Designed miniproteins, single chains, continued (4). Designs and how they scored, part 1

No score or structure here was measured in a lab: all are predicted.

Each design is a single chain, and the fold is of that chain. pLDDT is the mean over its residues in the fold that is shown.

## One batch from the design tools (miniprotein)

Design m12001
Fold by ESMFold2-Fast:
Structure m12001 (fold): chain A 92 residues (1-92)
Amino acid sequence: NEEIKKEIEEAKKEYQRLLERIQELLEGDVDANLVEIAALQRKAAYVADILALLIQMDPEANPEEVYRLRLQATQLREQAASLEAKAQAQAS
């Protein structure tokens, strides 16, 4: 279980870094960075799914944390799709 705990820590760190980068871009020129923000949101969603899977493998895991991460992954993908559609409209 020590290996899983290490993977959880690494995934949490990566997830946090991605969310911080997304927030920085959202506070800046969003319209200039739609494609980059969407790509980061999709990557963050993937990391959230991996993190949820790793946490679920811990028998002492809080099932609400797993549920929250999966919900966040879904929301990130929805946000990414919205920005991708906006980027396509701007390119037309």
Scores: mean pLDDT 86

Design m12002
Fold by ESMFold2-Fast:
Structure m12002 (fold): chain A 85 residues (1-85)
Amino acid sequence: MPSTEEVVNRAKRIIDATLEKIKTLPKDDAIKQLDKVIKSLDRQIKELKEEAKKNPSLKEFYDALIKLLEEAKKRLEELKKELEE
């Protein structure tokens, strides 16, 4: 079973790789991809918050993932704004 650290570290690596890939795209394509990823992260955050309420014993795990995804979403939203300017 993966540990909380392993899951968080994997998620961080995927987010970083996604950001680097998006940066290689033409501006219009980058904006469209950012929109898709932001919407996906928003859905995942909402789902994790619901799961955290149902599983109090895993609160630390869900809190760590939620924080990571919320920070990632903010970074993607900031990048999108920069590209749209």
Scores: mean pLDDT 81

Design m12003
Fold by ESMFold2-Fast:
Structure m12003 (fold): chain A 62 residues (1-62)
Amino acid sequence: GAEARATVKEILPELTDEQIDAAIAALKAGDTDAAYAILGPLLRKLSPEEATEATNALFAAA
């Protein structure tokens, strides 16, 4: 929900609302490859802890 989007934006402020919604929709549909295509380049910039927090927030929103 809204809390998951807020957490993702705090960790990944470079993501647009459209990209976050597309990633959540892909995860909800089971299309993990599409979700990682959106998130992968930005997740590589994060620490392992930040990447885990962002990923958990996205899965909670899906």
Scores: mean pLDDT 74

Design m12004
Fold by ESMFold2-Fast:
Structure m12004 (fold): chain A 60 residues (1-60)
Amino acid sequence: MQEEREALLRTAGRLLVKQGVDEDAGAAALRTIGAQLGLPEARTEAVVAEFRAAVAAAKA
């Protein structure tokens, strides 16, 4: 149940990277979605960190 919600948030993060969404705007969106899904803050922040790393890798 929690793993499925976390996977959905990760999928959203990948789509934001593909769409070229701004890093700060994407992070804010993921935090909002994570909260709406009822994920613990620590799990949401882990996905946000993965998203930020993916954005940085895409720019490099």
Scores: mean pLDDT 81

Design m12005
Fold by ESMFold2-Fast:
Structure m12005 (fold): chain A 70 residues (1-70)
Amino acid sequence: PEPVLTPQQQASQDRGLELTRAINKAVEGKKEGKEELKKLGMTDEQIEKLQNSKSGPELGAVVNEWIAKL
C-alpha cells in the first residue's frame, strides 16, 4: 500500500527537498546555494564548513550541528 502523507508530512518533505537542493548547489560552489541556505537560517560560517565537507557523513554532521542550534 502507498504511504499516506499528511499535509504536515508533505510540507516537511518539501522543505527537506529544498534544503537538499540548496546544499548540493552550495557544495558545487554556486552563489545561489549559499543564498538559499542563508534564507533557511544557516550562517556564512556554517555554509563554509558545508562547502569544505569532503564526504556525505561530514556534510551530514555540519547539517545536524546547524539543526541542533536552531
Scores: mean pLDDT 72

Design m12006
Fold by ESMFold2-Fast:
Structure m12006 (fold): chain A 87 residues (1-87)
Amino acid sequence: SAADERERALLREIMALLEEIGRLQREAKEETDPEKKKEILRRIVELTERAIALLDELLALRPDNASYRALRADLEHRKAQLEEEIA
């Protein structure tokens, strides 16, 4: 169905964002320059916000999906922690 195709497309985009976030998180952990680290963390926040927006679209299609709700909650929590670290 069109909804199943949209769900698959959203999941692919979310997974690509999560992969990029994971790479940047590893880079940030090894970065010793505070300003460069903050730049990486700001980039992670931007990608996390995009992933949350896509999860909101996904949850509009699948409101009862517990895995999608859990992932969204996890990303919101991680975003809050990153924003505190940047501040």
Scores: mean pLDDT 91

Design m12007
Fold by ESMFold2-Fast:
Structure m12007 (fold): chain A 116 residues (1-116)
Amino acid sequence: AALPKEVQLALKALGYIAEAFVAILNGDEERAKEYRDLAEKYIKQIEKINPEVAKALSEAFNRVYEAAKAGDPQAALDALREGAEKIVEKMPPEYQEYVRRATDALIARTEARLAA
């Protein structure tokens, strides 16, 4: 069957956090704001379903955003990894491995984009 809504929304939110991070480092302030607003929108939707996952996403978002604004790609990637791990811990046990694999793939793609 389909993934739970909280899993789908959390992965979308984390994806937009990563996109905002890349946009900030590229100096694209307009795109960074767009992705930030999208991440916040999905986090608010998750809060109604799983407040602990929403909190982990908000904390990850703030850490990634501040590191990216400081011009520190490594600190932003580390914050994204730590945030992903916290999100996995707050997911239902049956989906934790799926979310871990999905977030590992997202982080790897983000690293590759920063190396280009």
Scores: mean pLDDT 87

Design m12008
Fold by ESMFold2-Fast:
Structure m12008 (fold): chain A 91 residues (1-91)
Amino acid sequence: EEFEREVDELYERLVKESSVVEFTAIGILEAAASRVPELYRKLIILLEFGLVPESLTEEQIKALRELRDLVDSGAPDEQIEEAVKKLDELI
């Protein structure tokens, strides 16, 4: 309960304060977390500290798009986890 509330509060804060680019990243990461809920907290932390809209690199954008495509295609959870690891390595 407390964990779920903390995650929801972080998500709402990021959505409210985010630019269009960061909002897109949030949407992709939320979709990934719906497939692998254990990743949700880590993904919120990546958004808070690593995925700054004006400093998103081409590699970070590419990794986010790859993650989105994996989620949308119904890829296995392990492939989604690997895509998140790639994104983490770019921060």
Scores: mean pLDDT 63

Design m12009
Fold by ESMFold2-Fast:
Structure m12009 (fold): chain A 62 residues (1-62)
Amino acid sequence: DKETIRKIAEKISELTGVPAELAELSIENALESGATIEQILQGLVDSGAITEEQAKELLELA
């Protein structure tokens, strides 16, 4: 839901330095394209933006 996406975006902002508004928009666009939260977070791990442990913590917010 919108609140969950916002919380995840804020945490990604803290971890990466990307503005939370941009993180939220990116997540919303990916979800609209059919991606899951798991796939979005795995993409961030694969790109080196966050760790596997951080991705797991973010999934627990969903």
Scores: mean pLDDT 80

Design m12010
Fold by ESMFold2-Fast:
Structure m12010 (fold): chain A 84 residues (1-84)
Amino acid sequence: SAQEYRDKGIEYVKKGDFEKAVEYFKKALEIDPNDAETLLALGYVLRQLGKFKEADYYIFQAYVLDPNVVLPKELLDALKPVNP
């Protein structure tokens, strides 16, 4: 299910495996493309991987769907802001 793939994505973020996290968040979005929280999480993981253009796309789509969307607390600890 979309929830199981999202939970797997979160698990891989917590392990520091951002490439696997991207894979599972994309699988979740194939089932539920309008999950603003998963779109935001995917965007932040892509930023950690330096894929800024792709990250920006998913972050903007998240805010288009839900302007008040926030990351779960578990992801906030793992997905810290990247300083220039």
Scores: mean pLDDT 82

Design m12011
Fold by ESMFold2-Fast:
Structure m12011 (fold): chain A 97 residues (1-97)
Amino acid sequence: SLKLSPLEKKFFDSLYEFAKKNNIDILPFGDVAKTLAAAEAALEVFKSRIPGAFLLFKLKDYPNYYVLAFRTVEDAEKALEFLKKEFDLSYAEVIEE
């Protein structure tokens, strides 16, 4: 299991708190990957199992790529706008099933 740093935990806690306050449904499907290719592979597995939308992103000063699943594209876009506002992103893509 990948051990998240205290600062990674802080941004995830911030994102989940934002989601809760704004009625954004983040599904219990996600991954942390060291490479874009590994993140894309995890994404293909999730797309085969759940309908919805996905957010694939990387923070500028962090080594990992993150995949999060959302009920809707609108929820994923709202999460992306929050992340752009509060954190520096080096990569971000919203993917539909």
Scores: mean pLDDT 79

Design m12012
Fold by ESMFold2-Fast:
Structure m12012 (fold): chain A 77 residues (1-77)
Amino acid sequence: RVREVADRILELFLSGEIPVDAEYTAAELAEMLGVGQPVVSAALRRLEELGYVEARVVGGVRVYSAGERTKEMRRLL
C-alpha cells in the first residue's frame, strides 16, 4: 500500500540505490519498484508533504528528488 511504497522509496535513497541528488519521475520509480504508478504518485505526495522528497517541473513533467529530511538521515548513516 501507499505507506509501504513510501518506505521502499525512502529506503532506495538511504541505501544509495538512488543518489540523493538524482531526479526521477513517478513512472520511473514505479518501473524500478515493480508497482503501479498511481500508488507511487500517492507515496511521493505523502513523502513530499513530510519533507522526505522534493518536486519540481521540468518540461511539463514532475520530477522528484531527496528532500532535506532524507539528506539529513543519509548523513547520519
Scores: mean pLDDT 79

Design m12013
Fold by ESMFold2-Fast:
Structure m12013 (fold): chain A 67 residues (1-67)
Amino acid sequence: MTREQKEEEVLARLAAEIEARRDEVLAEARARGDLDEAEEAAFERIAEAALAGDIEGLKALLQQMAA
């Protein structure tokens, strides 16, 4: 496998992990009142990219959030 293929596998696993934990994170944040509408929308976009397998889109979103 090439380096690019390994990176895509890692990102796909990360996307699946984000999706699996999304509901738990959102539920806890809502219960505490820590999550506003804009933050909820941001998490929804990440989850949609993960479900679609849009690795390039997920990279862009994660880069924007980390900046």
Scores: mean pLDDT 63

Design m12014
Fold by ESMFold2-Fast:
Structure m12014 (fold): chain A 63 residues (1-63)
Amino acid sequence: LGVEGLRIGAELYAELKAKGIEAEVRIDVRRARVTVDARGSEEQLREAEKLREEAEARLREIA
């Protein structure tokens, strides 16, 4: 859980950064939750939420 959760968080952060989205990513491994505090256009916020949901689903699969 710990190592895999960190990997998921790192991959999410890298993807957001690659897309030019400024964001803070937090992983709650105990609750299998991913939080993203993103800043930017409405389009960037929608993309960040989509990526957050994908990361959270992946985290839940391994929890």
Scores: mean pLDDT 80

Design m12015
Fold by ESMFold2-Fast:
Structure m12015 (fold): chain A 68 residues (1-68)
Amino acid sequence: MEVLLVVDPSWSPEERVQKVLEAAKQSDLPLFGMTYQGNEPQSFLKEFGVLEPGEERVFENYKYIALE
């Protein structure tokens, strides 16, 4: 299982990078990458909707973590 970080698309590129790096340091799982809030797979969005900051969901062998 790998982590997909869900980031706020309104953040600056610099804020986004900093928050992703901090989250990666705290993760016990390998980081797959990041996606923007609302850009998760349609099947994920149908099941869970758009994640709020701090929410986590496991879907199709990925742990989605919405960053605060």
Scores: mean pLDDT 81

Design m12016
Fold by ESMFold2-Fast:
Structure m12016 (fold): chain A 68 residues (1-68)
Amino acid sequence: MLPYAVGPLVEEAEPGKRILLARASKPEASPREIGEEMKAELEAQGRTVHRVEVDEERRLVTITYSAK
């Protein structure tokens, strides 16, 4: 399970798509690895992941996926 803080973005990029913002708050957590794990979990739940964006400097991961 991923220990992170989640905050929604102000707007969705496209109707029917969701954006998940996760922050790697712990120094040991790798934003890239977090992004890969979250993508795998979303796909395991039957959701389609369209984009994963990793900001290593701010330790943020932005994942765009289908709501269904």
Scores: mean pLDDT 68

Design m12017
Fold by ESMFold2-Fast:
Structure m12017 (fold): chain A 94 residues (1-94)
Amino acid sequence: SKAFVDDQIAAIDAMLSKEPQLEAQFNKTLNPDEKKLYTPPIQLYIDFLQQARDYLRANRDAPVEELMKKLEEMAKKTEEKIKEIIEKKKKELK
């Protein structure tokens, strides 16, 4: 279980370390309206990764099944918030 936690934290840290590169690509690829639509979803995803990492650090001794369930619950809550924000922003762009 500790190896699972360390591997997951390392994966999250690798994803978070790519944020400046992803921001640079985002700024080159998206127009201003697309940036307004996608910036809040991206920030929510980054926040999720940080919260997931903090949860894993605090719960290193927990069973893998419980860790996976909690991460899935956190991911689902983030997905629901992303959907809400996208729907709201789409209405604002009309």
Scores: mean pLDDT 77

Design m12018
Fold by ESMFold2-Fast:
Structure m12018 (fold): chain A 66 residues (1-66)
Amino acid sequence: EDLLRKQKEIEENNRKVAEGLAKLTYEAAKKSPEQADAVVRGAEASMTPEEVELVRKAYEEALKKQ
């Protein structure tokens, strides 16, 4: 039970990071889609695979939902 609570806190922190990067990438995409793509690729080099997937997913969601 406590483990589930800790899991949710970690997941929320990861979501906040992903949301921040997604918003940053979305703003860049509004000016230049090419730059947004480069930002995502840069994140792939700097973050863990799990976090990278979270960032990419949030980025795609942000682009679709706006």
Scores: mean pLDDT 68

Design m12019
Fold by ESMFold2-Fast:
Order: sequence, then structure tokens, then C-alpha cells
Structure m12019 (fold): chain A 63 residues (1-63)
Amino acid sequence: GAEKSAEAAKEAAKKGDAAAAGTAGYQIMLLSGNREGGRAASQAAADGDAEKAAEYGVKGAKA
């Protein structure tokens, strides 16, 4: 479950799509229960930082 969302977040970050990366990070939070990772990914997406949005989403999936 969460691994596919982490891959989607990485691909979105490579394309510079911060909103898609943040959405994937939030989905990881819902699937894995890591609220801090999902929230941080969503905040980074709101700030337009696709790289950080993907990074926090991936960390959420692994935690």
C-alpha cells in the first residue's frame, strides 16, 4: 500500500509537481499511520517544495 504512494511521490518530485508529491505523502500518512510524515509532506507541498514533499512522504512510509 504505502510503497506505491512513496513511488508516486518520488515521480511527482522529479516532475516538479509539489501538489502531487504532497498528496502522495498524505496518502502514506493515512495508510501507515505516520501523521508527522504526512503532515510535513502536505506542508512542503503547500510551500511549493516538491523535493521535501516527496522526502517526507517516503520517510513516513518507512517509519
Scores: mean pLDDT 67

Design m12020
Fold by ESMFold2-Fast:
Structure m12020 (fold): chain A 72 residues (1-72)
Amino acid sequence: MATYQTHYAVLKGTETLATGTSEPFPTKEEAWEAGLAMAKEAAKKLGGDAVALQVVDLTTGRVVDWAVVPVE
């Protein structure tokens, strides 16, 4: 059962350049890995400094994990 989805934002300083979502996954680890990969690819294309990620449990609608990850 796919119950977790990652929401991400591509950041440059204090500005949000883009937002997106992963596909749903059965584990939060899979959702995180997919969302991080998508966010880093978007940041590489847009010249972002960091990506913000939130993993949402789709059964509860609650954020179960989050971080801001710096990028090159």
Scores: mean pLDDT 83

Design m12021
Fold by ESMFold2-Fast:
Structure m12021 (fold): chain A 82 residues (1-82)
Amino acid sequence: SLLETMKRELSPEEVERAKQRAIEEAKNVAEDGIKKGLSYGTIYAASMLVALATMLEAGVPELADEVVKEVRKYIDELIKKK
């Protein structure tokens, strides 16, 4: 397909950087949401959407569940501290 023709092969290092970027972006969204007093539901939803979108844009959506799990765990810990 055209998409396959345009797709660049990602190295394992690029994949790991994409995962780390998705986790960091989602953590930043979660921390900002907590500081602003957003509802917990909104914080989870916004952070998960950012993680999913980042993994999709990186071309590795199959790893999104792993990233989402890590981010959810981080948000749970942030909420416990507040």
Scores: mean pLDDT 78

Design m12022
Fold by ESMFold2-Fast:
Structure m12022 (fold): chain A 69 residues (1-69)
Amino acid sequence: SAAELAELMARFEAAPATVDLSALDPAVLRLAQQLRASGFSVEEALKLLSTFFADRDNTILALRYVYSH
């Protein structure tokens, strides 16, 4: 939903820039990197990752890392 996406985007903006990579799901991290390389925005990547992965915290941290580097 639009409300759920808005909440996830707010959580992304609030997430720390420093991320412990060892805590990230390698599958989520790899897909996040591929989505950025393909020109996806954070919002577009967050929508897509949320359809495949239930761990929203891991998804947010992976996107924070990928889109900050």
Scores: mean pLDDT 81

Design m12023
Fold by ESMFold2-Fast:
Structure m12023 (fold): chain A 113 residues (1-113)
Amino acid sequence: SEAAEHLREALRHAKEAIEAAKKGDLEKAVEHLRRALEHMVAAFKAAEPEDVARAIGAVLRAIGSVLDAELAKKKGDSEGVEKAARDLARAVGVLAESMGDEELAREGERVAE
């Protein structure tokens, strides 16, 4: 329950990051991605993932997405920030799947598209 709530917040922030990046607001987009990562870490700590290795991989991918977004922001690359936000949404879906939450896994894939 607590883990699922954190994953929903992570997806909400990822979606807002995509929208901000599309509008050229890269500062706001990266801020939302940092918030999404915080919620993913909280979800991992609250959950007992069935596939721990997959869950760790999803969190590491999300960290990489935030770093990619920071570098894209520095270059003024809105498309790069949007791509990083979609990659983070996909990572949220993988983390949800590792916890047995098929509905949140599908929602993560939907936000990533």
Scores: mean pLDDT 89

Design m12024
Fold by ESMFold2-Fast:
Structure m12024 (fold): chain A 90 residues (1-90)
Amino acid sequence: SIINSTINLVNAMINQDGDSARQSLQNLRQSLIDDQGLSQQQANQVVNQLSVRVGRLVRQARDQGVIQQQRNQLIQQGIQITQDLVNQAL
C-alpha cells in the first residue's frame, strides 16, 4: 500500500531511523510499480521527490521544536505529496 509505506517513511524520518526509512522507500517503490502500474523510472522519480520533500518538512518541524505536536500533520502532508506525485507521473 502506497499510503502505509508513506506513513512508515514519515515516521522513520521523524525518528531519524535510516534503516526503516530505506525499507519504507523500497516498499513504496514496489507498491508504485505493482499497485499503481508505474514504470521503474516513474516510481524512482516519485520516491526521490517524496524523500526530498518529506525530509525538508521533517527538518523544518524539528528545527522549530514542534515535531511531536505535528506528527499527524506531517503524515497527512506526506500522503498528499505522494498522491500528487503519482498523479503527475501518470
Scores: mean pLDDT 89

Design m12025
Fold by ESMFold2-Fast:
Structure m12025 (fold): chain A 69 residues (1-69)
Amino acid sequence: GPAEEERLLEEAARALREALADPTNRAAQRKLYELLSQLPDPGAAADRLAERVGASRETIERLAVRGAL
């Protein structure tokens, strides 16, 4: 529901901030990937994260792909 989606987005924003602070932080990248995978619309979620954190959608997608590896 909306409250759970908001919680997942907040946790994803924290993981994104950690991944942006340290590009070698594989744990943060993995957590970002896993949290985005739990959201019903990953594209809309990535756009909302870009707005909240001040990152581009392309950067978020690149970090999530690294997390999946």
Scores: mean pLDDT 85

Design m12026
Fold by ESMFold2-Fast:
Structure m12026 (fold): chain A 91 residues (1-91)
Amino acid sequence: ADEVIRRMAQAVKTALDQSVAEGLSPREMRNRVLRAMLAVLDEAGEPTPEVRAFAQAVEDAVNDQAAKVDAGELSLQEGAQQVIDTIDALL
């Protein structure tokens, strides 16, 4: 469970960093992050309640920050950093 959460955190952070580096749209960043999480979950098998809670918190954070970037309230880099900060607070 803890190792799955750590792998998801690393995969999401990598997806966020790559999205900023490539100058992706908020929608493309969201989709890349969610695909990275799903890839880890697919390899891990049956998720525990803790893994499900972490995945939901990351999905909520990336959706919230992507919406703020799309609305022009934040840059893509600022939105990505807020998601990273949320992940770090959950670890």
Scores: mean pLDDT 86

Design m12027
Fold by ESMFold2-Fast:
Structure m12027 (fold): chain A 112 residues (1-112)
Amino acid sequence: ELKENIEIVLSFIESFRDGLLEGISDEKLKKKIDEITKKVKEKVKENEELAKKLADLIKNGDILEAFRLIATEVLDEKEIEQLLEILREYDKPYGAESPLQEVLDEILEELK
């Protein structure tokens, strides 16, 4: 059901946003996180096919593919570069690059 699919995807996006906001102290990056997540939520609410595909991926535990689909279908090149900056800042304390950064790097290479 569409409503159920939207609720699953919005919960996923909100959890991702909250996790980033807890790890990021820079107010400019926090504002950008809010802008990106708002755009993704609005696009999911307006696009039934996207909501269904994302919900299916999330339910199957295909989180990296769900993230890739959001980046390719919703974000432009500049927004992907900004999200990559956010993830690099978030990952600094852990001393390792996350799989999410690798996904964004691959997408940016394909756009060039």
Scores: mean pLDDT 80

Design m12028
Fold by ESMFold2-Fast:
Structure m12028 (fold): chain A 74 residues (1-74)
Amino acid sequence: MEGVVTVPLDDGEAAGKAINAAQEALDRGEATRVSVEVSADRVTITVHAPSLEAAQRIVDRAKAAAPGAKGEVR
């Protein structure tokens, strides 16, 4: 399962917190893979997890760490 979190780059602290939440999930073995893409106005964080529930938990934690972030599981 894939979770995607998008954070506006105008708040670098929020973007950093969302990235840290995804990295912690990878370090704990909750995520199998994390990818970060930086564009001019946003950071997109893609997490791969073994289940939809795991992906949703990681997305929800990243959104909680970065108010204003958008997240989806696909």
Scores: mean pLDDT 79

Design m12029
Fold by ESMFold2-Fast:
Order: structure tokens, then C-alpha cells, then sequence
Structure m12029 (fold): chain A 64 residues (1-64)
């Protein structure tokens, strides 16, 4: 999932990158999922709502 998430991120498919990062976290690759979500935030391409959603996902994954 992480490789596919990074590919989606490079292609500008930020929603797909977030969804694939969540799937990686479900498989136990929480660190990889957080890394992808941080790259999505760093891109600066998200709406304000998208940014809040990704920040919430990172916080939730860090609890695990």
C-alpha cells in the first residue's frame, strides 16, 4: 500500500494517497502511513478541510 500511496501522491491524487495510507495503517504499517500523510500535508495542495482531515488521521494513527 505505501508504494501505491507514494505513486498516487506523485501523480497529484491526494485523496487516493490518503486512502492507501489508511489501508497501510490497517495492515500495521503505521509509520509508513504517517510518512505518506506528512508528505501530503507538505505538498500544500490540500484544501483547508483536506488539511484538517489529514492532520486528524495522523493524530489517530499516532495513538496506535
Amino acid sequence: FIAEAEKALKEGRYGDAVALARLAAEEGDIDGAIAVLEKVLASGKLSAEGKKSVQAAIAEFRKK
Scores: mean pLDDT 78

Design m12030
Fold by ESMFold2-Fast:
Structure m12030 (fold): chain A 68 residues (1-68)
Amino acid sequence: DLVEAIREEAERNGGRVSVGQAAEAMLRAGVDPGGLTGGALLFYAALSGDGLMTVEQAIAAARIGGAL
């Protein structure tokens, strides 16, 4: 489901995900990555300086948006 989809995306990308990669994983899991979830994804990507976030940060973004 959502957590596994994010983990699989990160594994394909060296252990971390971009906003777009996290959003695609969420959409595949049937979750809307828009609204507050999207804002949280952008926030975590901005913190890293390289646009990437950890699996835990992507999951936290989904929780902030009410998707978990």
Scores: mean pLDDT 82

Design m12031
Fold by ESMFold2-Fast:
Structure m12031 (fold): chain A 98 residues (1-98)
Amino acid sequence: AEARARAAALEAGMRAVGGYVSGLTEKTKGKEAGDKIRAVGDAYAARAASAVLAGDVDGALAAIEAFRDRALELASPEVQPLVREAGEQLREALRHLA
């Protein structure tokens, strides 16, 4: 129960971050760029949640870091600081879930 709740919370958090960054990127680079960030966020959120359920904290951290790095590539310079901050917050959240 606890592990499933923690995995669901991390997935929801990563999806929320992906949606937020997607919306900002849509305003700066257009809808296609925003949609790509949303898809990347959803994919890595699922990977991170699966890793948490398996007890693989390193795999969950790798998924968060891969999401951050890919979002940084797709985001405009104005959005990049928010992506870095969100990535740090997700890493801290994972530390409390482990």
Scores: mean pLDDT 83

Design m12032
Fold by ESMFold2-Fast:
Structure m12032 (fold): chain A 87 residues (1-87)
Amino acid sequence: MDPGEELVRDFLASAVEDVERAIELIKKKSKTDLIVAGFLLNMVAAAAEQAGLTEVAEHLRKAIQALNDGNYEEAIKHAERALELLR
């Protein structure tokens, strides 16, 4: 049993919760909540890239780009797609 396998499992559980929280924060549309959502999405995207979850990372990066562009509907759409892949 490789310690890296446990870290990936712990990451996957936390990633689902963090992406779900980010989606909720984007829906609230407050400046502070949008900043926190962006932070959570960036953390999960970086960890997904490190774990080799390329499709998850790609959708999270698209969500971050849409969030930065002020396109909250597209940001939610891409974050929800990443969430489906993490479940």
Scores: mean pLDDT 81

Design m12033
Fold by ESMFold2-Fast:
Structure m12033 (fold): chain A 66 residues (1-66)
Amino acid sequence: AMSEEDAVGLVQGKLAVPKQYAEKIVNFLKAIKHPALTAELEEQLKTGTVPLPEPLRKALAPVLQE
């Protein structure tokens, strides 16, 4: 239950990516409608600078352009 603006800000800050890229990540998470991945991402972003969990990182790979 995070606002879209707050979610974009957290992703931008924690992943050190531009706002446009953070918006793509937030939209991707909404599109997949995966509650477990969304909750896991929210927990990781709120707890500090911990790296993204491997399953979430793999799911985000098309957006992250690795």
Scores: mean pLDDT 57

Design m12034
Fold by ESMFold2-Fast:
Formats: sequence, C-alpha cells, structure tokens
Structure m12034 (fold): chain A 89 residues (1-89)
Amino acid sequence: KNKEEAEKGFQDFLELLKENKENLKKVIENKKKGAERAKEALEKLEIVEERLEEIKKELEEYFKKNPETDASQAATLALQLVLKIAPLK
C-alpha cells in the first residue's frame, strides 16, 4: 500500500508539474507580462525534472519510515523537496 500511495502521490506531482510547464509555455508564447519570469520558472522546472529520481528516492525513504503516508501527503512532500532544490525568486 505504501508503495502504491507513494507512486500515486508522485504521479499527481508529475501531472501538476506538466500542467505548470504548459501554463508557463503559454505565458511565454503569448508575450504576456511576466514572460521573462515564466521563462526562468520553466528553466527551474527543467532542473527539477532532472532531479526527479532524487525526489522519488527521498519519498521512498520517507514512506519506509512513515507507512501511513497518503497520496496527498506524498504529493505535498514532493513539492516541498522541489522548492528546496529550485526555490522560486
């Protein structure tokens, strides 16, 4: 169950990451105010994608110690790890 909940939380996080990337691309493409900040945020999300294996490993270790962690908590932890790796300015 822990592994399935961890995988669910990580998948939810990946979907959120994908949606955010698409939204940032639209801001850049449409030349909206904040396009430069959107480009910086997109570059930071790409760094996060390169470090997804590290995030997954940290979540797996957390779930070994905290077997009652649900998918929502897993997604929140993944996001917190992302923000530590690539904090938004």
Scores: mean pLDDT 69

Design m12035
Fold by ESMFold2-Fast:
Structure m12035 (fold): chain A 72 residues (1-72)
Amino acid sequence: MKETIEDIRALVDELLAEPSPVKFTALGLLAAAISFEYGDEKVAELSNGLVRAVLAGDRETADKLIEELEKL
């Protein structure tokens, strides 16, 4: 999980700096993959929240959600 979360963090930082449909799709797929792998409603909730925060350009919320995912 930690390695995948670091990949997500890198994608989030790139998307918040320069929006890209391809990279946003990659983030959505990674969020779906994590939700599927762990089968945990909280993981799904945090992952979906992260995708929404990035779409809104909300760096503060995105950082908080990544930190919560790292704690799981």
Scores: mean pLDDT 76

